# Designs tried in a protein design run: designed miniproteins, single chains. Part 102

Each design is a single chain, and the fold is of that chain. pLDDT is the mean over its residues in the fold that is shown.

## One batch from the design tools (miniprotein)

Design m3544
Fold by ESMFold2-Fast:
Structure m3544 (fold): chain A 104 residues (1-104)
Amino acid sequence: SLEEAEKLREEGDKYVGEGKFDEALEKYEEALKIYEELGDKKGVAETKANIGGVYALMEDYEKALKYYEEALKIYEELGDEEKAKEVQEQIKKIEERKKEYLEK
């Protein structure tokens, strides 16, 4: 149900706050599956952005970019300019961090 997917996202957010990134990913992946089954494109995009954020915190920049790029594509398809811009800014920050890591 949509309510179950939202609850799973909230549990994922709680695990992120606790620094439990593997547990957060598990909850977000469960939520993602429900949103996909329901055809809730906004829920899919939001959850993929959350997964991208967790991978960024884990410094897995390749996976972070993959999930953010997938979320961005969905937000662009939905015409959600504000959310698309937010995701573009996160992508830019990760690209900057990758560049700094290679320069030092």
Scores: mean pLDDT 87

Design m3545
Fold by ESMFold2-Fast:
Structure m3545 (fold): chain A 74 residues (1-74)
Amino acid sequence: MSLKEKVLKGLEEYTKTLLEEIKDEEAKRQVEELSKEAKERIEKATTDEEILKVVDEYLRRMAEIRNQERRKAA
């Protein structure tokens, strides 16, 4: 598999895992929107560096969504 294929598969698996643990509808929408945006950016990326940058931004923003949900629950 290419790097792009591996990354897209990993992104789908991670998104699925987060959607299973998140109960807040607002947070779920943010996760789905971010996943869609990241997939589009990865599919349009022409270099491995661009793909990795998108992945890094995606993981960072996912962590922020998870932290926001936890703060609402606490």
Scores: mean pLDDT 78

Design m3546
Fold by ESMFold2-Fast:
Structure m3546 (fold): chain A 81 residues (1-81)
Amino acid sequence: MEEKEVVIEELTVEGTAKSEASLQSIKRIAAEMRELGAEATIEGNHVTVRIKGKLTPEQLAYVKSLQSFMSESEVTRRILK
């Protein structure tokens, strides 16, 4: 039996909220991402979200949504094997 190679990824999203309204949206998205196993830290308007493991399309959609509320965002993706 051939087992498909499972790639384990770590994705870190860091950025600054565009506004106070954007920060509220970010907090809501981060809370939903935590339910999917993500770690999220919010200090003032600075946000860091980390996801480790096999990334799902749903988790990637949340990352894109999160970035849409950030003025400056950096996404670091690492392949852990």
Scores: mean pLDDT 74

Design m3547
Fold by ESMFold2-Fast:
Structure m3547 (fold): chain A 70 residues (1-70)
Amino acid sequence: DSEEVYELLYEVLSKPEVTQEDFDALPEEIRRHVALDLVAKTLYLGGEEFREVGERLREELPWRVVLLPA
């Protein structure tokens, strides 16, 4: 559900240093809808069902969150 997706993404992105390996450890169902730019500190999030998750992450974390069209 959306709360589980939020918790998994928050756990990864709240780390002091985020690596590609941390992102690759996420479930495929989540990774299919997200892309991570480690250099730009940007999360790209697609899918209408994840819009609220992306808005919450944008408010809570220092990462730039970009919501992609559905």
Scores: mean pLDDT 78

Design m3548
Fold by ESMFold2-Fast:
Structure m3548 (fold): chain A 80 residues (1-80)
Amino acid sequence: PVTVEKEATVETDSGISVVLPASFPTDRIEAEVELEDGTKVKAKVLLFRGKSGATQALVELPKEYEKYKGKKVKVTFTFH
């Protein structure tokens, strides 16, 4: 598997948007989000095709983490 780390901000109610390079495999993707306090959370990933051919990943945190809206997080993507 290939692992990629990205820094992002929680933009909506538990939603994090990250642009992935078009060259990365997207067949099976997992995401783990590291919060400011070091807590690691497994998150759902939705993939969208962008206008430029880039793939946009929407990472959804469980609803109990909505309080982190506006906070910086580290997202670790694992591709299988």
Scores: mean pLDDT 70

Design m3549
Fold by ESMFold2-Fast:
Structure m3549 (fold): chain A 72 residues (1-72)
Amino acid sequence: GRVVTKRTEAIRVYNEAKNAYNSTKDKTDEQKEALQKAEDYLTLGTKQTNPEDAIKYYDKAIEYAKKVLDLL
């Protein structure tokens, strides 16, 4: 379903951002904060019983994960 597809995308982008961040020598607080927000929103998405609310949190997780990649 749509929720499963969005969750899968959020997990993939988050893992890409986390791996890129962990491989970076000179880490910034902005990168760390963005990665933490991506993780927090991903976790919030998994806790939602409403599919539309879950998708909104997964979209936020993707936004912050992409921000990490843009800051690297």
Scores: mean pLDDT 88

Design m3550
Fold by ESMFold2-Fast:
Structure m3550 (fold): chain A 87 residues (1-87)
Amino acid sequence: MHLEKALEYARKAAEAAAAGDAEAMIAAYEKALEYFGEAYAEDPERATEFVERHREALELVHAAAVAAKAGDLEKAKEYAERALELL
């Protein structure tokens, strides 16, 4: 359940970034990290397997969040659009 919600919020973060909404992107990204942290606390092995399975998409969502926090909305959008193709 927590891993499914983490992926849902990661997708929402990417959708917000693609739409140019940095605030919504960051809020959704923080929510994704919260759910992922809960999943990792409950079952670290399953959470690690999930990250490996979705590595490319999650790295792109993270890159989009970093770019958004730095005010680089063009890079945030580019990374987010690529993440959405994998999510």
Scores: mean pLDDT 83

Design m3551
Fold by ESMFold2-Fast:
Structure m3551 (fold): chain A 76 residues (1-76)
Amino acid sequence: MKLPSELTAKLVGLILGMVAAHLEGDREAMRKYAEELVKLIKEHPEHREEILTFARNALKDIPDALKLFEEAVEKE
């Protein structure tokens, strides 16, 4: 159930990038980070649920970012 360290580092980096984009009001950058998070899920389907849970928990207090992430997930 625990993510590998290298995958966790990538996941944390992408989420921090999305949060930084949100703080700057850069909606286009937020969409790009959401799409990169979905690509990470597609590259590691065995960890899909752990990645989804981590991202949703990290973005729960930023509804605009969470919405963009969920829209990217549904599109794929």
Scores: mean pLDDT 82

Design m3552
Fold by ESMFold2-Fast:
Structure m3552 (fold): chain A 98 residues (1-98)
Amino acid sequence: MEEEHRKLLHKLRELINELSEKKGPLEAFRILFEIYNEITKDEELYKEAMEILKKIEEGVLTDEDVEKLQELLAYFIDKLEEDLELAKKMVEKLEEIL
């Protein structure tokens, strides 16, 4: 991974932490996947993220949902690590919100 890309991922983590402090972790999760969907148009991933979020809010999270959440987060991280332009756009969108 290029040094510039690594710096963007560090900045993204800082912005996610700030978003979580301002809005709470569940709303931060919602906003992150809304931004991701705006950039990528990956409606299926967005739908899956929102279904998991709803289960967390309702307190009905199963072991299968935990595995699905882990897979979804791993996929999201992999996409950010593979795509410099996606990482840049995520940072820009988060800075606009914060």
Scores: mean pLDDT 80

Design m3553
Fold by ESMFold2-Fast:
Structure m3553 (fold): chain A 88 residues (1-88)
Amino acid sequence: SSLKEKLLELLKKADEISRQAAEALKAGDKKTALEKIKELLEVMEQIKALIEQLLPTLSPEEQEQAKALMQQIDQLMAKLKELMEELK
């Protein structure tokens, strides 16, 4: 479905932004790291929203996998928000 295609593209985007944020942190570029973490949080919110929309269309096994992924996203977002406050 178009929603699954959007989800895959957003996951790819999140991976790319995560890499850029990590590179900025290693370089000591706090400003770029902050900007990339903010972008990553926005993409993660979009991923979560799409997963919620897809849930009723998934098999029971896929629904459990999706719920586990959403929990991991929530945990990562919390850690990213803490890191963002430390970098300000």
Scores: mean pLDDT 86

Design m3554
Fold by ESMFold2-Fast:
Structure m3554 (fold): chain A 109 residues (1-109)
Amino acid sequence: MEEIEKRAEELVPKLERAEEEGRMEELAEEMLVEFARKLGMEEAAEKIREGLRALKKGEGQEKVEEASKASKEVGEYVKANMNEEEILELRVESLERAVKRMEEKEKAE
């Protein structure tokens, strides 16, 4: 518990920076994809990522629908198989990975 809380606290400055830079939506999207990947739902993670790209381009209604279905599948898995502590740990780990992914994109100019 205390270790998860400390890791969450270390993420607060990263969240504040993302908010200041107007990147909170991008952070939330990356977190959702990493969440699905950490559950071993790699196909769902890819569908979610493709749907988010299609939504931003205003194209690919089928990809948006596939992403919606995949997102529901992730939610049903979590509801059926995880307790509150496991969900909190997964959220913190997914957010850490999302932050790392965003930092990697920033380093590429």
Scores: mean pLDDT 78

Design m3555
Fold by ESMFold2-Fast:
Structure m3555 (fold): chain A 91 residues (1-91)
Amino acid sequence: SALEARKAELQKQLQTLLNQLDNLSKIDGMSEETKEQVKKYIQEALANLSTDLEKALAYLEKAYELSKGRLGTLLQLLIRRVKALLAEERG
């Protein structure tokens, strides 16, 4: 379905973000401790993306609250995409 295709694309985008996290955290001047917490939240969001979009959204919002700069902008974009998927599932 179109929804499953969008979920798969969002999963790829979250995985790409995880792969880039070390570089983004260095650019944004993020501490190692904050980076590890953000990484855990993004991993939890990824784990819940197919089964519980509301839980995935909650974890991305927690990651966003700890983030700034380039990482913050990318997380805000992903949050908007998850909210769009939730609106379609609720409608």
Scores: mean pLDDT 86

Design m3556
Fold by ESMFold2-Fast:
Structure m3556 (fold): chain A 68 residues (1-68)
Amino acid sequence: MEDVARAIAEATGVSLEQMRKAAEAALPAIEKGDLVRAANLIARVTGVSFDEAVRAARAMKEALEKKK
């Protein structure tokens, strides 16, 4: 998760701390497969566009699936 948060922060220009907070808020929604809710939480915390937040949520979901 931390590595994914860093990569997304680099790509979007958002601080790593903001992306970390977004990941914490979105994690329960991602684990439930609710990517729309996860994307809304990421966009709200970081201020990125909804499209960028959806890409971030997908990357986080893929990272979680790879660990399990």
Scores: mean pLDDT 76

Design m3557
Fold by ESMFold2-Fast:
Parts: C-alpha cells; structure tokens; sequence
Structure m3557 (fold): chain A 61 residues (1-61)
C-alpha cells in the first residue's frame, strides 16, 4: 500500500467540489504512474484568507 497526497489551491470563489475533483485527479494520475489504483481517499479543505486549499490523501494499491 502507498499513500498519495495531492493539494490544489484556488480563490475562495471557486466551489470546494471543483478543488476536491482536481486534487483527486492528481492523486489518480500519481497512482496510475506507479502502476496502482486508488482504493480509498480522504479530503481536507481549509481557507487561508481569500484562498481555498484542498488536499486529498489517498491509499493506492
């Protein structure tokens, strides 16, 4: 098992789901490059001023 973390940031006006989808896509690409598939993932979104930051932490197998 391998843990993959992908982070995306955007202005707070961008929907949180859009950032999560982008971070998840990056995690999927990283897993595919390693010859693996994502089996589970967690998302965390934080706001720092006018910036939203979404992080996806995924388990790849």
Amino acid sequence: METITATVKAPASVPEQTLIDQALEKAKEAAKAAGKEISDYRTVTTQNGDTLISSVTATAK
Scores: mean pLDDT 82

Design m3558
Fold by ESMFold2-Fast:
Structure m3558 (fold): chain A 66 residues (1-66)
Amino acid sequence: MSEEIRRLAEKPFAEINAETKKRFAELDKQGASREETLKEIADSLIRIGDVLDEAVAEVRKRRQEA
């Protein structure tokens, strides 16, 4: 179960990680406030949660249909 969720989330997580790193570099370059940085972290966490929820729902759906 966990491995299936991990596989489904792997690519979206890699994309979120790459995007977040790019955004942090951009914010640092712009001299962004702590508040702007925290907002970006919060947005990234929400996206991670959505990916996990979708992966869990997909695995559960497949198990019910099998």
Scores: mean pLDDT 76

Design m3559
Fold by ESMFold2-Fast:
Structure m3559 (fold): chain A 100 residues (1-100)
Amino acid sequence: SFREHLRRAAEALRNGDYVTALEHIKRALDLATPEERERLVAALSEVFGRPISYEELKVTLNNILSLDPVAKEFYARLFVKNIPGGAEALAEALERVADE
């Protein structure tokens, strides 16, 4: 389910498994209803401190997750590093969306 993938993404973030976290975020987006998608995109915009569109997020995740394993790990870590509050802030945001 959408909620289960967000919870698994949060767990992966806290464990430092950023590739697995992004895979679960992408899977949540693919399964999301339009309302769930809007809530997730809004929460991610807040945690990144800038407006992020669904299209931008989907393209970014697809680009990272299509790379070879070494490049994929590097860019997944960079994606999380670009968050002002880091992995924990992202994990908390995903859990809030999952619980609504």
Scores: mean pLDDT 87

Design m3560
Fold by ESMFold2-Fast:
Structure m3560 (fold): chain A 62 residues (1-62)
Amino acid sequence: SMAAEETLAAVREALATLSGEEAARAAQDILVRSISKGEISDEEGREIGREARALLAERGLA
């Protein structure tokens, strides 16, 4: 969905512009907010969360 694409873009932007624990916190906050508002489905949230964790793992943060 468009909302899922926007949420993923926001997560990627946070991970690209922020560092360390701040990046991880911002990514988690974006995901939780989108899910809690019903902007994305549970499945979309799981997919975006998996991508965020993979990116954080590449930085040694997951």
Scores: mean pLDDT 79

Design m3561
Fold by ESMFold2-Fast:
Structure m3561 (fold): chain A 72 residues (1-72)
Amino acid sequence: EELEKAEKARKLVEETGIAYLKKQDPSLTEEERRARLKELDEQARKDYFNITPEQEARRKKLEAEYEEKLKK
């Protein structure tokens, strides 16, 4: 369920990003909008890569705990 929640959040962010780009520059084609969304996603991932080692350790712990619950 937590994994599905994360997937749903990702799709919502993607949909809102596409809608945002459509309003910002309606002259762009759908392919160009998706290309820009891709660039924004890369920036977002870069921001996540700047997390501290402590934060990353916590995320790995929670992810591993969730995987264990999913298997059981």
Scores: mean pLDDT 65

Design m3562
Fold by ESMFold2-Fast:
Formats: sequence, C-alpha cells, structure tokens
Structure m3562 (fold): chain A 95 residues (1-95)
Amino acid sequence: SAAEEAVEALKKQAEEAKKEDEEAGELVLELAEEMEALAEEGASVEEMGKKLAEKIKENIKAGGYVQLAAAKASEEASAFLGEVMAEARKYLKEE
C-alpha cells in the first residue's frame, strides 16, 4: 500500500539521519513507527500530518532532520507522504 511504502521510505531516511545525528535518526524512526500504527488504524492524512507536525515541534534541532527525511521519502517513494507533509505544514504555519 502507499502508506506501507511511505513508512518503509521513512525508516530508510532514519538510518541516513543517524549517520549525522543519532538522536535525530531515532526521532525520524519514532515518527515512522507512529505513522505505521496510524495507517493500520485507518487514520486520515490530516491525523498523520498533525502527528508529523507534533514530532517536528518536540525537538526543533531534530525537526529539521524529520522534515528533510519526510521530504526525501515523499519525493522518492510516496505521493501519500507528500500529502501528509502538506497537511503538517498547515499546523507548523499556525504556530
């Protein structure tokens, strides 16, 4: 499924992030695992986007890596993740 492909792509980007900053890589991996759980529960793109925005806000330093990892994953493997990121940007812009 598109959601499964997005989660796999995020997990791959988490490993790349760990090479630069292990803490940032762990946060990207946590995001991938949370999105996998939400996808299994049938969560909407809006719900997934809100969770992505929440994770970015939890650590401003690591948030940059989370945004970069999600952008790379959406570009390479998933239009679905691109839609989730578009939704997340709405929550980031309001704060």
Scores: mean pLDDT 71

Design m3563
Fold by ESMFold2-Fast:
Structure m3563 (fold): chain A 92 residues (1-92)
Amino acid sequence: EPFEKGLEALKKGDYEAAVYYFSQVENPSEIINGKTPLELIVYAALKLLRPDKELPENGIELLQSVTDEEREEIAKYIEELKKNPSEKVKKF
């Protein structure tokens, strides 16, 4: 359920909803349909936090490209979103 909702949100360009739903997956390193939730949440979060940054298409390269500052911002954003999801995310 959460993983499928995250994928649906990504397809619609709703990166906030994508981060929220992928963050609900119990094992973020589990390979689901060729992708890990960790790769997908990082991609979606960076699309919001660094919209002008060119992101690698390869998941491993994407994770390697993340700076310490970006990791801290992503972690903070995920925790804030999990605690206080917006009305827009709740209606997705």
Scores: mean pLDDT 75

Design m3564
Fold by ESMFold2-Fast:
Structure m3564 (fold): chain A 67 residues (1-67)
Amino acid sequence: LSEEEKEELRRKARSLGEFLGLSEEQAEELYRILLERKSFNFYEAARELLERGVISEEQFRRIEALG
């Protein structure tokens, strides 16, 4: 990914995070995990955030509901 693509992805992660009730910090962690995995599978990224204690189970379920 280019630097511009990474910045767009970060903005999208923050916007989605705000929509789902995540903090800016939680959304930033989501962005990092998505980049590391090179996958846009929000379920896998959200599961890792939940395991690390970054997000609540309620927040995780909202991400699951998106498919």
Scores: mean pLDDT 74

Design m3565
Fold by ESMFold2-Fast:
Structure m3565 (fold): chain A 86 residues (1-86)
Amino acid sequence: MEYEELKKLAEEVLTLLLEERAKKFKPSEEEIKEAREKIPKIAEEFVELAKKEGLDLKKLKELLELVKKALEEGKPLSEVAAKVEA
């Protein structure tokens, strides 16, 4: 269950990152479409890597939630790092 939630959250973050990237350097519609199709696999690989490295799932979920909120608010990811260090 925890890994499924982490995967969904990673997919949401990756989707928002793709949208933010598209605004900044205007990739083609085909490039955006291909990137979207790869998101579920990338999220799955991320979860498997987290398992193998023995990373704290709770901390990863909190980090991804912070990244998601920053992206939804249009804030740069550097502000997420500053908030975590505060």
Scores: mean pLDDT 73

Design m3566
Fold by ESMFold2-Fast:
Structure m3566 (fold): chain A 65 residues (1-65)
Amino acid sequence: SALEKAKEAYESLVKAGAPKLLAGAVAAGVMLAGGFSREEAIEFLQSLGLSRELAEKSVEQGEKL
């Protein structure tokens, strides 16, 4: 599923030392490509421990990927 792929991408990037904004942007991009809404992507990133501000910025960057 797109949600499982987004989670895997986020975890892999964080483990590799990527900034949370970059890891969140990639995860958001995967979710949006999978048909999830912007708000669903924000809520998912917040469930991973991102602040709402960082989650919103991550989704904005993910929309460009």
Scores: mean pLDDT 86

Design m3567
Fold by ESMFold2-Fast:
Structure m3567 (fold): chain A 106 residues (1-106)
Amino acid sequence: SLEEKIKEFNELRKKAEEMIEKADVTLTSGTEEQRRVVLAVARVLLIHGYELKEISVEDLPGKLRVRVRAVTPEGKEIELEAVVSSPWEAAFLVREALLRGVNVKF
């Protein structure tokens, strides 16, 4: 039902926020856009059973640099780096990297 899906979405958000609180988070400006990137990446990692260990978001002219260190469900560490224009692009590129099963730099 729609109510069950809303509840699952809220539970996922809460779990993502708890994961972020336990992670090493570095935001160069602390803007809402930087925080949205962190939350978007954390949600993607959580959905795929990954643990966020470290995330940094750095402002670039018209873009953001995102660096992520995470642990796979099998206990392996992965590192991801991307230059993105939006929180959506950050989530998309992280998801693509997880589906490839490799450390990637974009």
Scores: mean pLDDT 84

Design m3568
Fold by ESMFold2-Fast:
Structure m3568 (fold): chain A 90 residues (1-90)
Amino acid sequence: SVEEMQERILRLAEEALRLAEEAIDLVENTGDIERARRLLLEAEITLGMALIEVGVLKSQGVEPSKEVEEAIRRAQEAIRRAKELIREAE
């Protein structure tokens, strides 16, 4: 169902956010840049899956919910921040 697709997208976006925030924590608090890079890659792949599902939803004539849009925005921002911190640590 559309509701199940939106719930799945929301979970993927929230997981991508969690992974990106963990990568940020590793850079800022431990200096484990190698592990941070691996978590960032997982976050990017997970967000990519969410965005593919959004494309499928839109192809059915359905707009993502505001909750889904906000979760994706937050994940994108955290991934951007993680990338900046990892680049600065290199």
Scores: mean pLDDT 90

Design m3569
Fold by ESMFold2-Fast:
Structure m3569 (fold): chain A 65 residues (1-65)
Amino acid sequence: KRDELIKKAMEYAKKLPEESIPKFEEVVRAALRGDLEKAREIVKSIKDPQAQKAATELLEEAERL
């Protein structure tokens, strides 16, 4: 469960700009806590389109777990 989500997050992070990594990590931490509402709010604060898309896809995976 958590290990799968972390693995997915690391694969997404490799393709993101370094500036977007801190916000993306906040989304991952919120999702790992099961706080999907907080994670969605953080996604809305991400200004980089690629990072926002990756975070959205990660949350969709977290909701399936």
Scores: mean pLDDT 78

Design m3570
Fold by ESMFold2-Fast:
Structure m3570 (fold): chain A 104 residues (1-104)
Amino acid sequence: SVPTSVIRALVGLIYLAEDESLPEELRKAAKETLDAVFDFLGIPESARPVVKKNLLEAFGPFINLSKLVEDLKALKAYLESRGAPQELLDKIDELIKLVEEYLK
């Protein structure tokens, strides 16, 4: 089973990537991180729009960006436990730093 904190992190990544009011650097980092997570989870590019839509519809109204750093750390721990490559874990750490700079 996927932890709720991991699901919230994915919704947060979608929000950050698509919010045009946020700095371009943060939006790009969120998009690249989300794509890398989907690559690792084996979600094909053709399915990603539907997956994103379903995640936003189910969990979007309940996201709290003040917990995003905690949720991203939970995502990192989850992916590490599933054997994610170091490059993906490092990408999440870089995104956490950007979120702390711009949103916390």
Scores: mean pLDDT 85

Design m3571
Fold by ESMFold2-Fast:
Structure m3571 (fold): chain A 87 residues (1-87)
Amino acid sequence: MEEEKRKAELDKRIQALLDEIRSAVLPEVNEKIKNTTDVEEKQKILKEGYEKMLSLVDERLAEARAAGAPPEVIQFLEDLKKLLESL
């Protein structure tokens, strides 16, 4: 199925998710880590940031499934989730 407009909108949503992670989640995690010297606290901060990233991916994946997105887009979001889960 080739729906150029739909494909472009989904690619835009993926880019927005990546931008959201980079601009909202990563700077907050980075700032907290810089202000923390305890290793266990740093691990907790990283886990919290990671859980926020997973939550965003899960939300976008559910949205894509509800919208009846192409299998390739759903697979990409599932692969991204697995990548994040492997960190």
Scores: mean pLDDT 72

Design m3572
Fold by ESMFold2-Fast:
Order: C-alpha cells, then structure tokens, then sequence
Structure m3572 (fold): chain A 64 residues (1-64)
C-alpha cells in the first residue's frame, strides 16, 4: 500500500469519529488540511498528494 493511501485511511477514520462525536465537518476538514500542509512542508508528501487526500476525505464525509 502506498504512503498516500495509508495517510488517507488514518485521516478518514479520525474524521468520521470526530464528526460522530459532534464536531463540524468544516472544522475537521480545516484541521486535516493544516496537518497535510505540515507534511508537505516536511517533504513527506507532495502538494498534489495532499490535495488528493483532502478531496477524498471531503467526498467521504459528504456521504454522512
């Protein structure tokens, strides 16, 4: 499994738990974006990979 896929799986699990506990989807997505930006700054993932991960999380949360 790619690093990008592992990061996505981790983030979507946390995002779903936070939304189920009553946190807003907007606040959860903002926090995920900040975390992904830090990973890009550290050279762990590319900006393109960060945007792909964020989009997939947004699409999955919209289904809730």
Amino acid sequence: MSLKELIYQMLIKEAKERVEKGESKEDVLAEIRRWLDRMVAQGIITPEEAEEILKRVEEELEKL
Scores: mean pLDDT 83

Design m3573
Fold by ESMFold2-Fast:
Structure m3573 (fold): chain A 88 residues (1-88)
Amino acid sequence: SNYKKELEKLLKEAEEILRDVEALLQQPMSTGARIAAELVRRDVRDFIAELKTKLKEDMSEDELKKFVNEAKKRIETYRAALERVRAL
């Protein structure tokens, strides 16, 4: 389905965010910025695990649509959080 392809795309986006935050954590940073980045890393890792699990499930189109909409909002939140950490 179109929504299943969207979830696969969102999984790749989440994996890119994880790589970016892990790369950032290898840089010198303040204690506050490091704590914030570690929280983003944890949340993104959990979300990747959730996306992988959902992609293996036989979901209805309505369930897929709802989850895609929620996943898009979570990706946007993680990107915004990472940009805030970069600005610290």
Scores: mean pLDDT 88

Design m3574
Fold by ESMFold2-Fast:
Structure m3574 (fold): chain A 91 residues (1-91)
Amino acid sequence: MTVKESVEIYFLGPDKTVFVLTFESPLGPTELVYEFVKLPDGTWKLTVSSRDVHDTSWQLLSETTLTEEQAKEVLENLLKSSESLDSKYYF
């Protein structure tokens, strides 16, 4: 099966980063959004949402609070996994 994948990363200042992964599943193209927001206490809120491009509604998959080190590790792993994908970075 051929999977078409692309990544867009939005660096929206020091307190917000959005990672968008688009890929083709057997049932159609799907978008995953990882939103990292820095909280006043120095922790990071990670929200993961998905959308089937045949559906207009977003599904909340998970919401968790991470330490700064955990947030950096998750983002680093996403960046490493996207090295072979068609990637666009927005600053």
Scores: mean pLDDT 75

Design m3575
Fold by ESMFold2-Fast:
Structure m3575 (fold): chain A 70 residues (1-70)
Amino acid sequence: MSAEEKEAIAEELERAKTMTPEEVAREIGRILREIGDNQDGVLSPETQRRLDGFRAVMKAENIKPFPDPY
């Protein structure tokens, strides 16, 4: 959670809000496929950024109080 990461999260959040649910689903499916194909290696930079962005969006949207994982 760096300062630059917070800015990137804000940018991705704004973009995600403008995306249709169908576009979001397609991007998620594409990321999952890439992960499945490259699970033994490093994802492409674009896919990695998109995945990080979606993880950040999920964390922000999923504002559910979770108990800390041990």
Scores: mean pLDDT 60

Design m3576
Fold by ESMFold2-Fast:
Structure m3576 (fold): chain A 70 residues (1-70)
Amino acid sequence: MKFTEEQREKLIEWLMEKYGLSREEAEKVVEALEKGNSATAAHVLVSKGATAEDGRELRKEVEKLTGKKL
């Protein structure tokens, strides 16, 4: 999956605000999601204190922003 520049920026800002990620960490999560590498995305989020509920919320936010089912 590939995000538009606007979708990518919005998701980066949401991740930084919601989980306290740096911009570099948020970009790594977005890149991992684009490549379908859910393990890398989950690892970054969990390392910053994200929970399973946060993972579900991220999935819903991605589906909402892209209009694509994950």
Scores: mean pLDDT 74

Design m3577
Fold by ESMFold2-Fast:
Structure m3577 (fold): chain A 100 residues (1-100)
Amino acid sequence: ASKSKTETLSLKEGESATISLSVTVEGGKTLTVTVTVSGDVPVKVTIKLDGKLLGHAILGGGESLSASVVAEGGTHTVSVTVKNLGASGDVTVTVTASQE
């Protein structure tokens, strides 16, 4: 199943926030997590599944990071940490988890 969450974050320079998303998946299928950022400041995005690192990147406005994994069936937690690398500002983060 596909699940999505969008948050607008007001972040100071060097400040981090974490967005969490609970997903239920079928075993043996690929789970893809996509993070899209919009806003005026560069951010470091880190994607984890159940606390394990899937991927990280520095993203500017309109850019996306995707990470994929074959997960065990059941409920998992996607955690996306966003760190502001620029001046204080607002960033909108959309996290989508989908399985095919």
Scores: mean pLDDT 83

Design m3578
Fold by ESMFold2-Fast:
Structure m3578 (fold): chain A 97 residues (1-97)
Amino acid sequence: GKEKILDELREILSKYYTPEEVELFLEAVEAYLNDDKEKFREIMRKLGLSDEAIKAFEAMLEGKSVDLSSLTPEERERLWDLVELIGVAKVKLEKLK
């Protein structure tokens, strides 16, 4: 079930990102779904996100209000893409139960 979801996300991302970036996004999604917070943060840093952006992302996933004005446009785009990917993965995993 999980592998199929990651394959579907890979197909979508491959239209907009490099193969290396696609694999990093998918690894971040998988680490989050496995509650591996340390690995998730490590992958986020590999995607070029600052510690400030990573903290903002964790707050967004908890439904907290976050000021994104201090982040670069690239960091904001990557952050929104990751929020969307994790949301889609969660919904698809719930449907498999």
Scores: mean pLDDT 76

